Designed miniproteins, single chains, continued (3). Designs and how they scored, part 95

Each design is a single chain, and the fold is of that chain. pLDDT is the mean over its residues in the fold that is shown.

## One batch from the design tools (miniprotein)

Design m11299
Fold by ESMFold2-Fast:
Structure m11299 (fold): chain A 86 residues (1-86)
Amino acid sequence: SLMDSFEKAVEERADKHNLSADVKAELVAMTRQAVAMMQAGEPLDQIINKVMTQLEKIRDKYNIPRDVADAIAADFRGLLMVMDLE
């Protein structure tokens, strides 16, 4: 499924950057929430804004490097756009 592929892509990104299991769990939870918002018919721009805000909070909470957070943010924007088209 698209959600399974999205979750796997997020987990692989986290593993590449050696992020903890707690961070991976937060990112997966954020992914599931984004999918739920999309299924509820929220506008894509609002979903992206909410996801970016939550990612910034996760970055701050777990002291994730800026470059890693930006790479994850770019990946999330791309995946959300693809999901919206399907």
Scores: mean pLDDT 78

Design m11300
Fold by ESMFold2-Fast:
Structure m11300 (fold): chain A 89 residues (1-89)
Amino acid sequence: KITLPSDEELRNMSPEEREELRDPIIALILAEETGKEISTIIAGMMVGERAAELLREGRRLTPEEMAELRKEIEPEAEKKAEEIRKLFK
């Protein structure tokens, strides 16, 4: 079972600690709403971050490059999903 932090726990966290939990919590909510695996949501978020970095450098990712990046990061996204499941038991 995955349990989100309580309202009281979130209120007692620093802004920096809450920001660190932001992406894990969003991934859990999106997985619940879409019925997709947490690893799939995390992979999408990671592809988005890499795309944003390239846009900052003045280059746009093609759909083909995004698909290749998604494949490349799938193992890392699965590891992150497993760590999130361990934290929110």
Scores: mean pLDDT 71

Design m11301
Fold by ESMFold2-Fast:
Structure m11301 (fold): chain A 81 residues (1-81)
Amino acid sequence: ATPSVEELLAEIAKILEPKDPEKTKELVERFREAFAAKDTAAAFATLVEMAQLGNEAPLSEEEKQRLGELVEELLRRLGAE
C-alpha cells in the first residue's frame, strides 16, 4: 500500500529528531497545518526547511538519501502537477 502523509512525516521525524527534537516537531506540525489548509507555499517552505535540517545533521548517506526520498514523495502529494 502507498504510505500516508502521516506515515511519511513520522519517518522524517525519526531521521531528524536526534538532531533537533523541538525543531523537528515544529516542522512536522507546520507541514500538517499547511497541508490541511491547502497552503502549498507554506507546505513547500516547510519541506525545504526539513531538507536543510537534514543537510546540517550528521546523518549517514543512507539516512540523507531516505530523507530526500520522503521529502520528494511529500512534494508529489502536494499535487505539484
Scores: mean pLDDT 81

Design m11302
Fold by ESMFold2-Fast:
Structure m11302 (fold): chain A 67 residues (1-67)
Amino acid sequence: MVIEIINEILSLPEEERIELVRSIYPEWSEEELKNAPLAVEVEAYGRKKKIPGWKEIVEEVRKALDV
């Protein structure tokens, strides 16, 4: 599940990934959107697709990135 979501996100064009993050953080600048952490992209994707357990997946990604 986590790997599948990450692969889906990484397969998206950069423009679509930026729009994904903008949908949940519309106040962010283009630089902030372009440099969004993977965990934020996973949050946006999970929320948009209504994936069960997306909150736990986001926490798992944040933990793995050690930020």
Scores: mean pLDDT 76

Design m11303
Fold by ESMFold2-Fast:
Structure m11303 (fold): chain A 84 residues (1-84)
Amino acid sequence: MSVEEQIARAREAVREAEEYMKKGKELLEKGDGIGGTGEYIRAIGHATEAELLARKLIEQGHVEEAREILDGIAAIGFEPITEV
């Protein structure tokens, strides 16, 4: 995967995580605990993918792009373990 592909995929993963988190919250508010939990787990998966890609970007010297990805993860309610 090229650096450009990694950045694009990481940004997409952040967007997917945000979408699934919003769906999960909506379902939980409507009383669908099973559906809401399922969407939340999907959101965690996408956020994890984005964080792993951000770590690879840091290793490759793309710290600014990695910071953008990690800030995106934090903005949707996930605490990244990775620091920049």
Scores: mean pLDDT 83

Design m11304
Fold by ESMFold2-Fast:
Structure m11304 (fold): chain A 63 residues (1-63)
Amino acid sequence: SALDIAKAMEKATKLAKGALERAKKLGKPAEAKVSVEGDTVVVEQTIDGKKTVETALASEVAA
């Protein structure tokens, strides 16, 4: 549902922000993008040149 997607985006964004703050404290370049593809939340992070992509169902993240 739209509410599940909104809640999942909020949670994913907070987690990504935490990772970026840790990287900044270590002096590492970092960026993150949170997006939605249908019912799936996609989190793309690049920390110190290392890129990771994670996907999860919005309903599971929102739980």
Scores: mean pLDDT 78

Design m11305
Fold by ESMFold2-Fast:
Structure m11305 (fold): chain A 89 residues (1-89)
Amino acid sequence: SSLEKLAEDVVKRAKELIKNGEDVKKVIELLKQALELAVSLKSVEALKKLIEGIGEIIKLMKAKNAKQEDIEELEKLKKEAEEKLKELE
């Protein structure tokens, strides 16, 4: 679906921003907005792609010894998204 493709593109952009040393808060806000859109449109496929992408971003941040506060904020966002996914299934 077009929304699933948009979710994939958002994840790719988020990874690029982290790789380029951009403000992690901008990445978190981007992911939060994408998740809110996927939930509003009840797109299970887009939501699953975003959850998977956030998991990959968390793994990348841990490998790079990123700030624990930023890692915990993304882990919380992923958990909240997983809870929303259960409500839609």
Scores: mean pLDDT 83

Design m11306
Fold by ESMFold2-Fast:
Structure m11306 (fold): chain A 63 residues (1-63)
Amino acid sequence: MTREQVEKAYEAARKAAKEALDRGMSVEEAFNAGYQAALDAGASPGMARLIARNAVEELLRER
């Protein structure tokens, strides 16, 4: 994966996870939304899990 692909996957995951949390969804649902968004952006399953986890953890720290 290129750095640009990782950055795009992270932005997609963060946006999806934030939307889920803003709708009152659980942390698990936000993680699943971020994971799917990262996959759609071209991340591998392993990378998508790391990206989604980091995105959700960062959003929770901001609250």
Scores: mean pLDDT 81

Design m11307
Fold by ESMFold2-Fast:
Parts: structure tokens; C-alpha cells; sequence
Structure m11307 (fold): chain A 60 residues (1-60)
């Protein structure tokens, strides 16, 4: 599988976080909002808490 893609899209006028091609072994998604930078940080984690992929999505 290709590396995962993490996108913020708008569906029905609402922000939706879309993850495509999540790596095998991905068991959890960590999402953190940074209010000062107005960005969403998204981290894909395996069962051992290891980082598989990271993405940062600007909200403005």
C-alpha cells in the first residue's frame, strides 16, 4: 500500500478529516488542535504507540 494521505475536506458544509491508504498495523489516530497556529496535527500510530505517519492540516 502507498503511504497514508491525511486531508481536511469539507462535506455538507462541515470539516471532515479524511485518511486514505492507512498503513497496515495502524490501530489509532491521534488528533491535536493547535489554536495559536490554527492547524490540526494528525498522527497515525500502531499497537505499540509507534508513529507510522504524521500530517499537519491548516484550518485557515
Amino acid sequence: AAAPRIELVEEDGRPVLRVTGAAPGTTSLRVEYDPERKVLRVTLLDADGRVLAEGEIPLE
Scores: mean pLDDT 71

Design m11308
Fold by ESMFold2-Fast:
Structure m11308 (fold): chain A 95 residues (1-95)
Amino acid sequence: MEYREAALKALAAANAAKTMVEDAIDRGLPVEQLVEVARKGVELANQARDLATEIAKKAREDGDKELYDFAVNAAKLASQIADELRKRAEELEKL
């Protein structure tokens, strides 16, 4: 019953992680702080991905196709954000 709200919160968390890193870059934070922000963003995006994946599994078991499709898309977006932020952190660490 809470699955749709949980899926929306997962997507919001992934978007917040991306915004957090973009905001830190716009503020011109030192490289060490940018790496920390990016790594925190990866953790948040991974948590969102894992939550969305569990929701997708339950939605599939319940036969809720609309929630399943939404959760799968949320997990995919969270995974993409996590991968993008991980690569950015790796690039920053090389500086």
Scores: mean pLDDT 81

Design m11309
Fold by ESMFold2-Fast:
Structure m11309 (fold): chain A 88 residues (1-88)
Amino acid sequence: KEKILEEIKRIEKEEAQKLSEEAIELAKELGDKVEVETVTSPGGYELKFLNEEAISKENLPLLEEKLAELSKPLFERYRELRKEYEAA
C-alpha cells in the first residue's frame, strides 16, 4: 500500500501543480486571467477556478473542455491508484 500512497501524493503535489500551470497558460491564451486550484475528491482530481467570475461566460466552457482533455490521463491514473489503494 505504501508505494501506491506515495504515487498518489506525488501526483497531488507535482503533477497537479504542473496541470494548474498549464491551465493558467491556456486561459492566458484566451485573454482571461485565472487562478486555478487542483482539488482531490472521491472521483479524482478536479481543477477549480478560484476567480470564476473573472472568466468570461463564453470562455469558461471552452476552458473546462480543454482542461478536461489535458488532465484526462492524469485523472484516470489517479482514479486507478485510489481504487487500488482502497482495494488493498
Scores: mean pLDDT 66

Design m11310
Fold by ESMFold2-Fast:
Structure m11310 (fold): chain A 110 residues (1-110)
Amino acid sequence: SAYIEKLEQELQKLKEILENLDKLSGEEALEKTEEVINSIIKIYEELYKEDIPEEVKELLKSAIVDYEEIKEKLKEYVKNKDWEKYKELIENLILKEEDLIRYLKQKEAE
């Protein structure tokens, strides 16, 4: 699926941001992370318009809300210079995105 391939590309960008966090300013890290999250949300909004099961649509709606909240938490951590929580939140976001991609792949195989 073109959607799955795009999501895997965005996931790889998140992993690259995590690997390079020590080389980025907080502002640069936030900008790059928000760009990736916004791309993932856009892909989910486009996928939501497709002929897909209602259970998948509800999952995508929930993921969009969660990812908007994650952006706000990342901004707060940058403002507070809480780099440990920032790193942990990106690590958790990567795991969550891996789980969502795995679920979407399973549904496309059905």
Scores: mean pLDDT 88

Design m11311
Fold by ESMFold2-Fast:
Structure m11311 (fold): chain A 71 residues (1-71)
Amino acid sequence: SAREELLEGVERGLRRAGEVSRATALAIVWEEGKHYGAPEAARAAMEALLAGPERLSADQAIELVRRALGL
């Protein structure tokens, strides 16, 4: 599904970073959302990240996105 492809893309973008800024995580979600044609899913993930901390681990960012996508 587009949601699963979005999550996979976000995981690839974040997994090489130990800790990321919220801005970096948001940028990755936005670009992956455009790439997979999933703007509503990307919006839900971005809203979850905006409600979260300014700095988070890659694993924390991935988990927030997964939950926002209902996966």
Scores: mean pLDDT 82

Design m11312
Fold by ESMFold2-Fast:
Structure m11312 (fold): chain A 98 residues (1-98)
Amino acid sequence: DPKKKEERLNELISKAAKLALEALKKDPSKRDEMQRQGAEIFRLLLEKGFSEEEALLGVILAGGMLALGMSLEEVLEIIENSKSVEELAEKFEELLNK
């Protein structure tokens, strides 16, 4: 069901955004680092052929992964090996359930 897949993706995006925001609230000194990491991830996703909208969603999912304690190196590996926002969301969901 395409509608249920879209609802699931939107739920995961919302969870990732909330986790990233809570991590920033917990340690505001990380703001500049998170902004630089987000910009690099956005650039990499665009270079892989993602649309600007897809790249933005990918940055949000990556932010959630980082907030859950994944390293930047691990996140960049996931991005490099992912072909779609849906694959990034699946990797985020796997991490969220650990």
Scores: mean pLDDT 84

Design m11313
Fold by ESMFold2-Fast:
Structure m11313 (fold): chain A 87 residues (1-87)
Amino acid sequence: SELEAQRQAFLARLPADVAAARASLPEEAWPYLDVTAEVQTMAAQGASREEIIAWLEEVIRHGDPAAREAARDLLAALTDHKEVGYP
């Protein structure tokens, strides 16, 4: 179905987005990239884009500074819209 095709396209892009985030950060920050690994796990288990975004926003609010930075970088990659974003 159209919905399933959209979901598969999102899941196919997610590993590249995570890899790009890892490549942009220094090696000493990689232990704090657990947020990107968690997002991949959530997506593999069928989490929606909205559920992943909600979890990232929670990390930004309550996580430590390194986790917040990783979550912000990944959230920016997932939203990709500067004018409106996602509503």
Scores: mean pLDDT 64

Design m11314
Fold by ESMFold2-Fast:
Structure m11314 (fold): chain A 83 residues (1-83)
Amino acid sequence: TMENVREELAKEAELLKENALELAEEAVELARQGAPRSEVASKLAAAGLYAAMIRLGGKEELAEEVRRKVDEAAAEVERIYAE
């Protein structure tokens, strides 16, 4: 069962990437609009989970790319809140 889940995640890797990047972009946009830190953190956490799912599917390079972009979004959020 776990092996079948891993194969399914690998097939959907691009969709998982799109979901992660969308959530990361939403987090940055919400921060710019002055949304609460908790709401923004929830979206960044969800984006991180999608990156982890890509890694679980065996797409390590893609997972690293997505995680890096999520980390960049998190850094941007912190810069926005520091302003």
Scores: mean pLDDT 86

Design m11315
Fold by ESMFold2-Fast:
Structure m11315 (fold): chain A 88 residues (1-88)
Amino acid sequence: SDLDKAIEALENGDFDTARSHFLKIFGKKIQDLSPTERRRVLSQINSSDKQTFINFFLSSGLLTKEQAERIKKILESRGYKIGEVNPG
């Protein structure tokens, strides 16, 4: 699935691939948002700051608790600061 591909890419540090697959999952949900909300969400997903994207992805509610905790540990081992995780 696009979610599994986004997770795999993020775990491997491939942020461009992770963003691409995440946008496919979130694309339908984004269409239901107001123009202002849509711009805010897209700016977070497409941020050049990898930390901003990581925080948005992990707080998206798309991940199980187990998936979110696994990704958090991998990214923390690579030096990223992970905030609160909001699983789906």
Scores: mean pLDDT 77

Design m11316
Fold by ESMFold2-Fast:
Structure m11316 (fold): chain A 69 residues (1-69)
Amino acid sequence: SIEEQLEQLRAQVERLMQQGRSGSDILAELQRRVGEISSQVRTPEQRQLLIRRAGEISDQIRDYEEQQK
């Protein structure tokens, strides 16, 4: 499901942060995965979920990047 894929993506992003990957590398992976999930979206509810969850994960990556300064 879209929800399961987004949960897996969040877990992957958290693992990349724990591994000390750069914010730019993590953001690139997020963008790639969001593109894949977006191609599977068929309903307005799924699109809204994708937008909301992708935004949350993106904000998490931005916070992580800022904390590394």
Scores: mean pLDDT 84

Design m11317
Fold by ESMFold2-Fast:
Structure m11317 (fold): chain A 112 residues (1-112)
Amino acid sequence: MEALELAKEAAIHAAKAVVYLGKGDIEKAIEELEKAIENLEKAYKLKPNKYLEEAIKAAKEALKYAKEGDIEKAGKYAIIAAENALLAVYDLSEEAYKETAKEVHETIEELE
């Protein structure tokens, strides 16, 4: 499903934002959060669910705090966004959840 791929990509972008915030790279974190929000909003338009709604709210809060330079709050909300995006993937497909969780983990390791 197109919504599934969008939710999967959003989870990966949110995870990248968490790593960049941890490194103090606010500019890259903002770019990744904007990509996450775009994919989450597209997924929600195709197949609304509560996890996509919560992920959108969290990603927007993360973007706000990242732009303010509040790395701690930006990171907290980026984690919530990634978690809810993964739950949306699970709600759409349990099989895709396992692959997406693996890709999120590999993305975090690659960006070390």
Scores: mean pLDDT 87

Design m11318
Fold by ESMFold2-Fast:
Structure m11318 (fold): chain A 100 residues (1-100)
Amino acid sequence: SVEEIEKRIREIALTPIRIVTRKHQDFESLEKLEALIDEKVEKLRPEVEKFVKWLEENLNESQARRAAVEYAGRLGNRIAEEGLKLLSKEKGKSVKELIG
């Protein structure tokens, strides 16, 4: 479903951000990045709806599940990378330094 894919995108995007912000006890940055990610996921809804419709029309349940996981992973990782780059700029540290 659209909601299930949106939830997967959100959780994939937030996972590395939660790890980094928790490590630095930066709950203010976490709150701001969660809001930004929620906005980005909402803006993707029309694309996710088109993708879900395509899955229903073209793939069986097993194929659709695999495609949905890959799609959510790709979008979630892209959003995570954007969020980490923003945090990197604000903290004056590279993404590698924030993760390591």
Scores: mean pLDDT 84

Design m11319
Fold by ESMFold2-Fast:
Structure m11319 (fold): chain A 92 residues (1-92)
Amino acid sequence: SERARELEERAERLIEEAERLIREAKEIAGENEEAQKLILEAEIQVGIALIELGVARMLASKGEDPTPLYERAVELAEEALELAKKAIELGK
């Protein structure tokens, strides 16, 4: 339960950070097609992470173990962060 709470909080923070970096990447990508593709991939990963987070919360409300889905949300959000950072570097 404590592990699940820590993972939920970490997933929320990583998703928020990824969304912030995606916005920054969009401002600087311009017409760079590779950067635009990385931004799209990052947005997809954030979308899936939000779905996993929502399902995990639903499972927790039913007394089921949400831990595997919170772990997936963290992994997806971390991948989105890396993609957004790469897009920012390419857009410079």
Scores: mean pLDDT 89

Design m11320
Fold by ESMFold2-Fast:
Structure m11320 (fold): chain A 92 residues (1-92)
Amino acid sequence: DWSEGMRRLQRAVEENPEMLERIAAVYMESLGARDPALVRELAARLRELMPEMVESSPRDAALLGAQLRLELARRVGRLDPALEEAVKRLAS
């Protein structure tokens, strides 16, 4: 169940506050970037979005995650046409 998974993730983050920064660092590295300022900013955005994602449907939560990924990819200068197309389909 998506909602149960998100609640478990939220609990894990609450127990280990630095977990979001670690997740953000791994994600930024996947985009080819290791800027500590962007890692910190992403961690803050994930913390902000976590309650909304827990309360969202699986599709809405996936859309929020995909939109965040596209925003960060644009800032790093990487384009992901497949992800852009997936977001368009999900938003329809």
Scores: mean pLDDT 68

Design m11321
Fold by ESMFold2-Fast:
Structure m11321 (fold): chain A 71 residues (1-71)
Amino acid sequence: GDKATQAALEVLRRVKEEVDKDPELRKLMDRLSDWMGLPPEVAALSALGGLDPERYRAVLDEIQAAMDKAI
């Protein structure tokens, strides 16, 4: 539902802010956004998947938990 989507987007926005503070993650995010045409929030999540797989998994779990709680 719409609430679940909004909850997921809220987590993605926080992840984007985290990635913006890390120069290496930001550089990969900018490259992925430009190359793949992804929204910056999705590119930020993809950058975590490339450089920090454990944090990426934690974020996916957080997104799922936020969506489940919103329903």
Scores: mean pLDDT 80

Design m11322
Fold by ESMFold2-Fast:
Structure m11322 (fold): chain A 95 residues (1-95)
Amino acid sequence: MKVRLYLLVEYPEDMSDEELAEIVRRALEQVPGVSNPEAEVVKRVSKTVALVEATAEVPDDTSQKELVELARQVVEKIEELDPSLKILGFGVEFI
């Protein structure tokens, strides 16, 4: 199944959109059961806050509860990969 993840991210002013997107993509890649991750910065809300959208594939038997848990694991992996990043909020959906 294909999924979309929305992340509101606080990040250093000197970090590029491409660098932020790559960190999010790598975090998705590290979560078991996630494949074909893509991420992009869709909108800068301020100098240090952006909306990032990611897409990935998950097993077809993934429940909504399991999808939310996968999204939480992605948030934890982003903060592990770069401690300067803070996830202010997230949403996830099947597409």
Scores: mean pLDDT 85

Design m11323
Fold by ESMFold2-Fast:
Structure m11323 (fold): chain A 110 residues (1-110)
Amino acid sequence: FHPSPRANPADLAAHLGLSPEKAEELADLVTRMSEALNAVKSAESEAAAIEEILALAKEKFGLDEEVQKLLRELLENGADEAVRLIVDIMRRGIKDQEEIKKLLEEALKK
């Protein structure tokens, strides 16, 4: 895994209509998710990284149980692509659980 460069908080604030504080939180979350994936060296470490990423996404998006299950499947099938999809959802400011679910389902059908 290659870590995504840290998102610029000012760009996030402007693009997503976030306060500077929320943009910093988002940039930190993206960086932490990328670092967790980049630290993977074994199957055990991969499972731990997936659970950490899932917990961070749940905390920030308030994901329901069904969306969490889909995200776990996506992370297990392609953790790097799953992180990129979550970053895209965050950039677009998508908070509707049904819309997030649709995006995750489409990614799983790939």
Scores: mean pLDDT 64

Design m11324
Fold by ESMFold2-Fast:
Structure m11324 (fold): chain A 73 residues (1-73)
Amino acid sequence: SSDQQAAQQQIQGNQDTAEKAIQTGKGTVTDVLGQSSFSRDTLKKKGVKDQSLLDQVEEQSRKSLEKVAKSAS
């Protein structure tokens, strides 16, 4: 569905943003990890109301950001 596609793109975008921010020195690892929760707010603003999907995106984004953080530390 379009909601699942948006969720997958958001997860990938969060990981890409985290990698670039760390590589360019634009943010700390802590700041980047804190951004995992903003995926939920972004999708809610886009009209995604499926709570299960929102929870899944937040969890997967967090895991992706944690992997980037471990690589950077």
Scores: mean pLDDT 66

Design m11325
Fold by ESMFold2-Fast:
Structure m11325 (fold): chain A 78 residues (1-78)
Amino acid sequence: ASFAEVLDYLAGEGFEDALAVDREAIATLSEEEIREALAELRAARPAALAALEARYGPEAAALYARLLDATAELMEEA
């Protein structure tokens, strides 16, 4: 009922659900907004991953990195 269950969900169904939400959100943004969001995502990535790894371990950080990279790819294709 906790972080471990959330992490398991995010590694499977939650990953696809998050990407579906991101895809819908990206579709509502202008090209300029997408460019700005992508730049912010890339700039924040190292600090976000370091903080997540320190608190929740390397597995959680790796999963989050995978999600951020997939989101960035969706933004680049838009």
Scores: mean pLDDT 74

Design m11326
Fold by ESMFold2-Fast:
Structure m11326 (fold): chain A 89 residues (1-89)
Amino acid sequence: DEEVLRRLEAEAREKYEELAALPPEEREREARRFVARLTDRLLALLAGRPVPDALLAEEERARLLVELARREGLDLTPEEVLAEIRAAR
């Protein structure tokens, strides 16, 4: 879904711009966390693969997927969003 990918790219760009306004130390920490979450989300959407490390990253990844779904006009739970992505594969 091109629209979903475009939204993820816009979110990444906007988030990095916001992080640039933070102190360097905090910026590095928050940027690292955000990049890890966003990378996981992008990989799942592009490849339709299951969560590679559900036990370690599930909560944070689920929150980002819910936020993404909400922005796309979908009112879904994290599990429903992930299931739809896998089904689209």
Scores: mean pLDDT 55

Design m11327
Fold by ESMFold2-Fast:
Structure m11327 (fold): chain A 87 residues (1-87)
Amino acid sequence: SAREEELLQMVREIEEAAKKDYKEAIELTKELIKKFPDARGAIIMSILHVAESLPEEKLPLAEEVFDMVLNGSPVEEILAKLDSLLD
């Protein structure tokens, strides 16, 4: 479906952004969550791509975001935690 194709494209863009600039990857991940808050698999994959590129000091915060998504935390709280990864 067009939705599945858009989700896959957004995850690919996040993966590529993470290789260059983790802050860009975080912003793209926020946009994916805002547009498709119920797309748990795509959100998890995006967070994993971001985590691969984060400074070591920020990994505990990325782990919190991952746990929040797995536990079904409110979208607003997940977005706020992702914002805390930005300088």
Scores: mean pLDDT 86

Design m11328
Fold by ESMFold2-Fast:
Structure m11328 (fold): chain A 70 residues (1-70)
Amino acid sequence: SYEEVYEKLMSLPEPLAAGLAVEALNESTDPEVLKAAIDVLSALPRDVAEAAVARIKDPARRAEAEKALA
């Protein structure tokens, strides 16, 4: 669920939350997980979030995350 993923990631240290959000965006097929991962990146400090977005492999998902940070 979106809420479970969001709450779990937001409970972690910022670098770990960023890394796991990127992993979810690279590997998950669940729309709720993908949305939660993008929302987590948007909630992180700008520099951490920008570095994480650069590691997203799929161009469409990366563009969606970049838009969410704006």
Scores: mean pLDDT 85

Design m11329
Fold by ESMFold2-Fast:
Structure m11329 (fold): chain A 71 residues (1-71)
Amino acid sequence: KLTIEVDSLTIERLSENTFKVTLRGRSNVDGSLGEIVMTLDTGGKIKIKVVARSLEGGHEELLFEGEFDAP
């Protein structure tokens, strides 16, 4: 089972309704460094985008993108 040990968590406010959460960590398999970046927009509809980035390989992968109605 792949597990990432989280070294840091950063939360940035990009606008009135938009937040960016960055998780940086290392793989328990090979110790490779990576980031998971989540962007949240809560203005009207809730929009979520999650991207994984390799810090060593320069690769970027979209893990999840979704739009939800506010409760």
Scores: mean pLDDT 71

Design m11330
Fold by ESMFold2-Fast:
Structure m11330 (fold): chain A 100 residues (1-100)
Amino acid sequence: SLEEAKRYIAEASRAFDEGNYDEALRYVEKALELIEKLPESDEVKGLKAQAYMLLADIYIKRGEKEKAVEAFRKAAEIYRDLGMDGLAETVEAEIERIEK
């Protein structure tokens, strides 16, 4: 089911690149549902952060700014948990640009 979650993220990314944001949103939501059922590991956490980053980008394209900020915050928290502080800081800077 890790491979299935990865496939849904790939499909979401494809739909996003094609401008099909509603389809991209459905695929990311399905990926996150599968990820929550997986055994905890750094790989699963990284995949979850990737899914939240894509979710945030989708919300930006849809004009749903507050939802985008929440998704970016979730990704940044996961990156910090993984010791990826520089990447977390980059995401937090993006949140500041979006909010103001």
Scores: mean pLDDT 89

Design m11331
Fold by ESMFold2-Fast:
Structure m11331 (fold): chain A 86 residues (1-86)
Amino acid sequence: EREAVLREQAYLAGALAAKLGESEADIVARARALAEQGVATGALTPEQAEALVAATARGAAEAPSLSDEELAARIAAAEARAAALE
């Protein structure tokens, strides 16, 4: 489930950044830089890195259809799931 939690966190990070006024292009560029760092440190495979960039881009694109309350609730749930995997 670690990969599912990471994809959800990436999606929510993209959605939050878009709601805070960042452009989709800037959000995706930052996500790609972080994903490349993850591959370089051995924390991510290239396939996982591409999945996380795709999830972040989808979150940014879907941000207008998410309420602030739903986004906050999903962030809290994703943080709880991540903590449970430690």
Scores: mean pLDDT 82

Design m11332
Fold by ESMFold2-Fast:
Structure m11332 (fold): chain A 112 residues (1-112)
Amino acid sequence: MSKEEIKEIMKKILEELRSNPVAEPFLEPPDLAGNPWLKDVIPNPVSLSSIEKDVEDNKINSLEEFEKKINQMFDNVFKYYPKGSPMYIIAEEFKKIADKLLEEARKEAEAL
């Protein structure tokens, strides 16, 4: 599979994730200017926009690297927010959607 085909698959997944209403808290990096303490708690913030930029800049070149970045985004929420809090619940539901899209993309990539 070509690098261009992998990039197109990743962009398609990002578009599907961005279109979901539960994606809103994950679209942009956390407001570190309004919440400077978040930088100390979440030293490597990851958002859909930061992942999209890394894909466009060719810093993420495989589905494995892409999946790792998506999982880092969710892991940051699971480490920072209490279990059962609204943000934690939203992250669990959104992760189920992301995991399904990533599984489907891996199967499509293996068929190419």
Scores: mean pLDDT 76

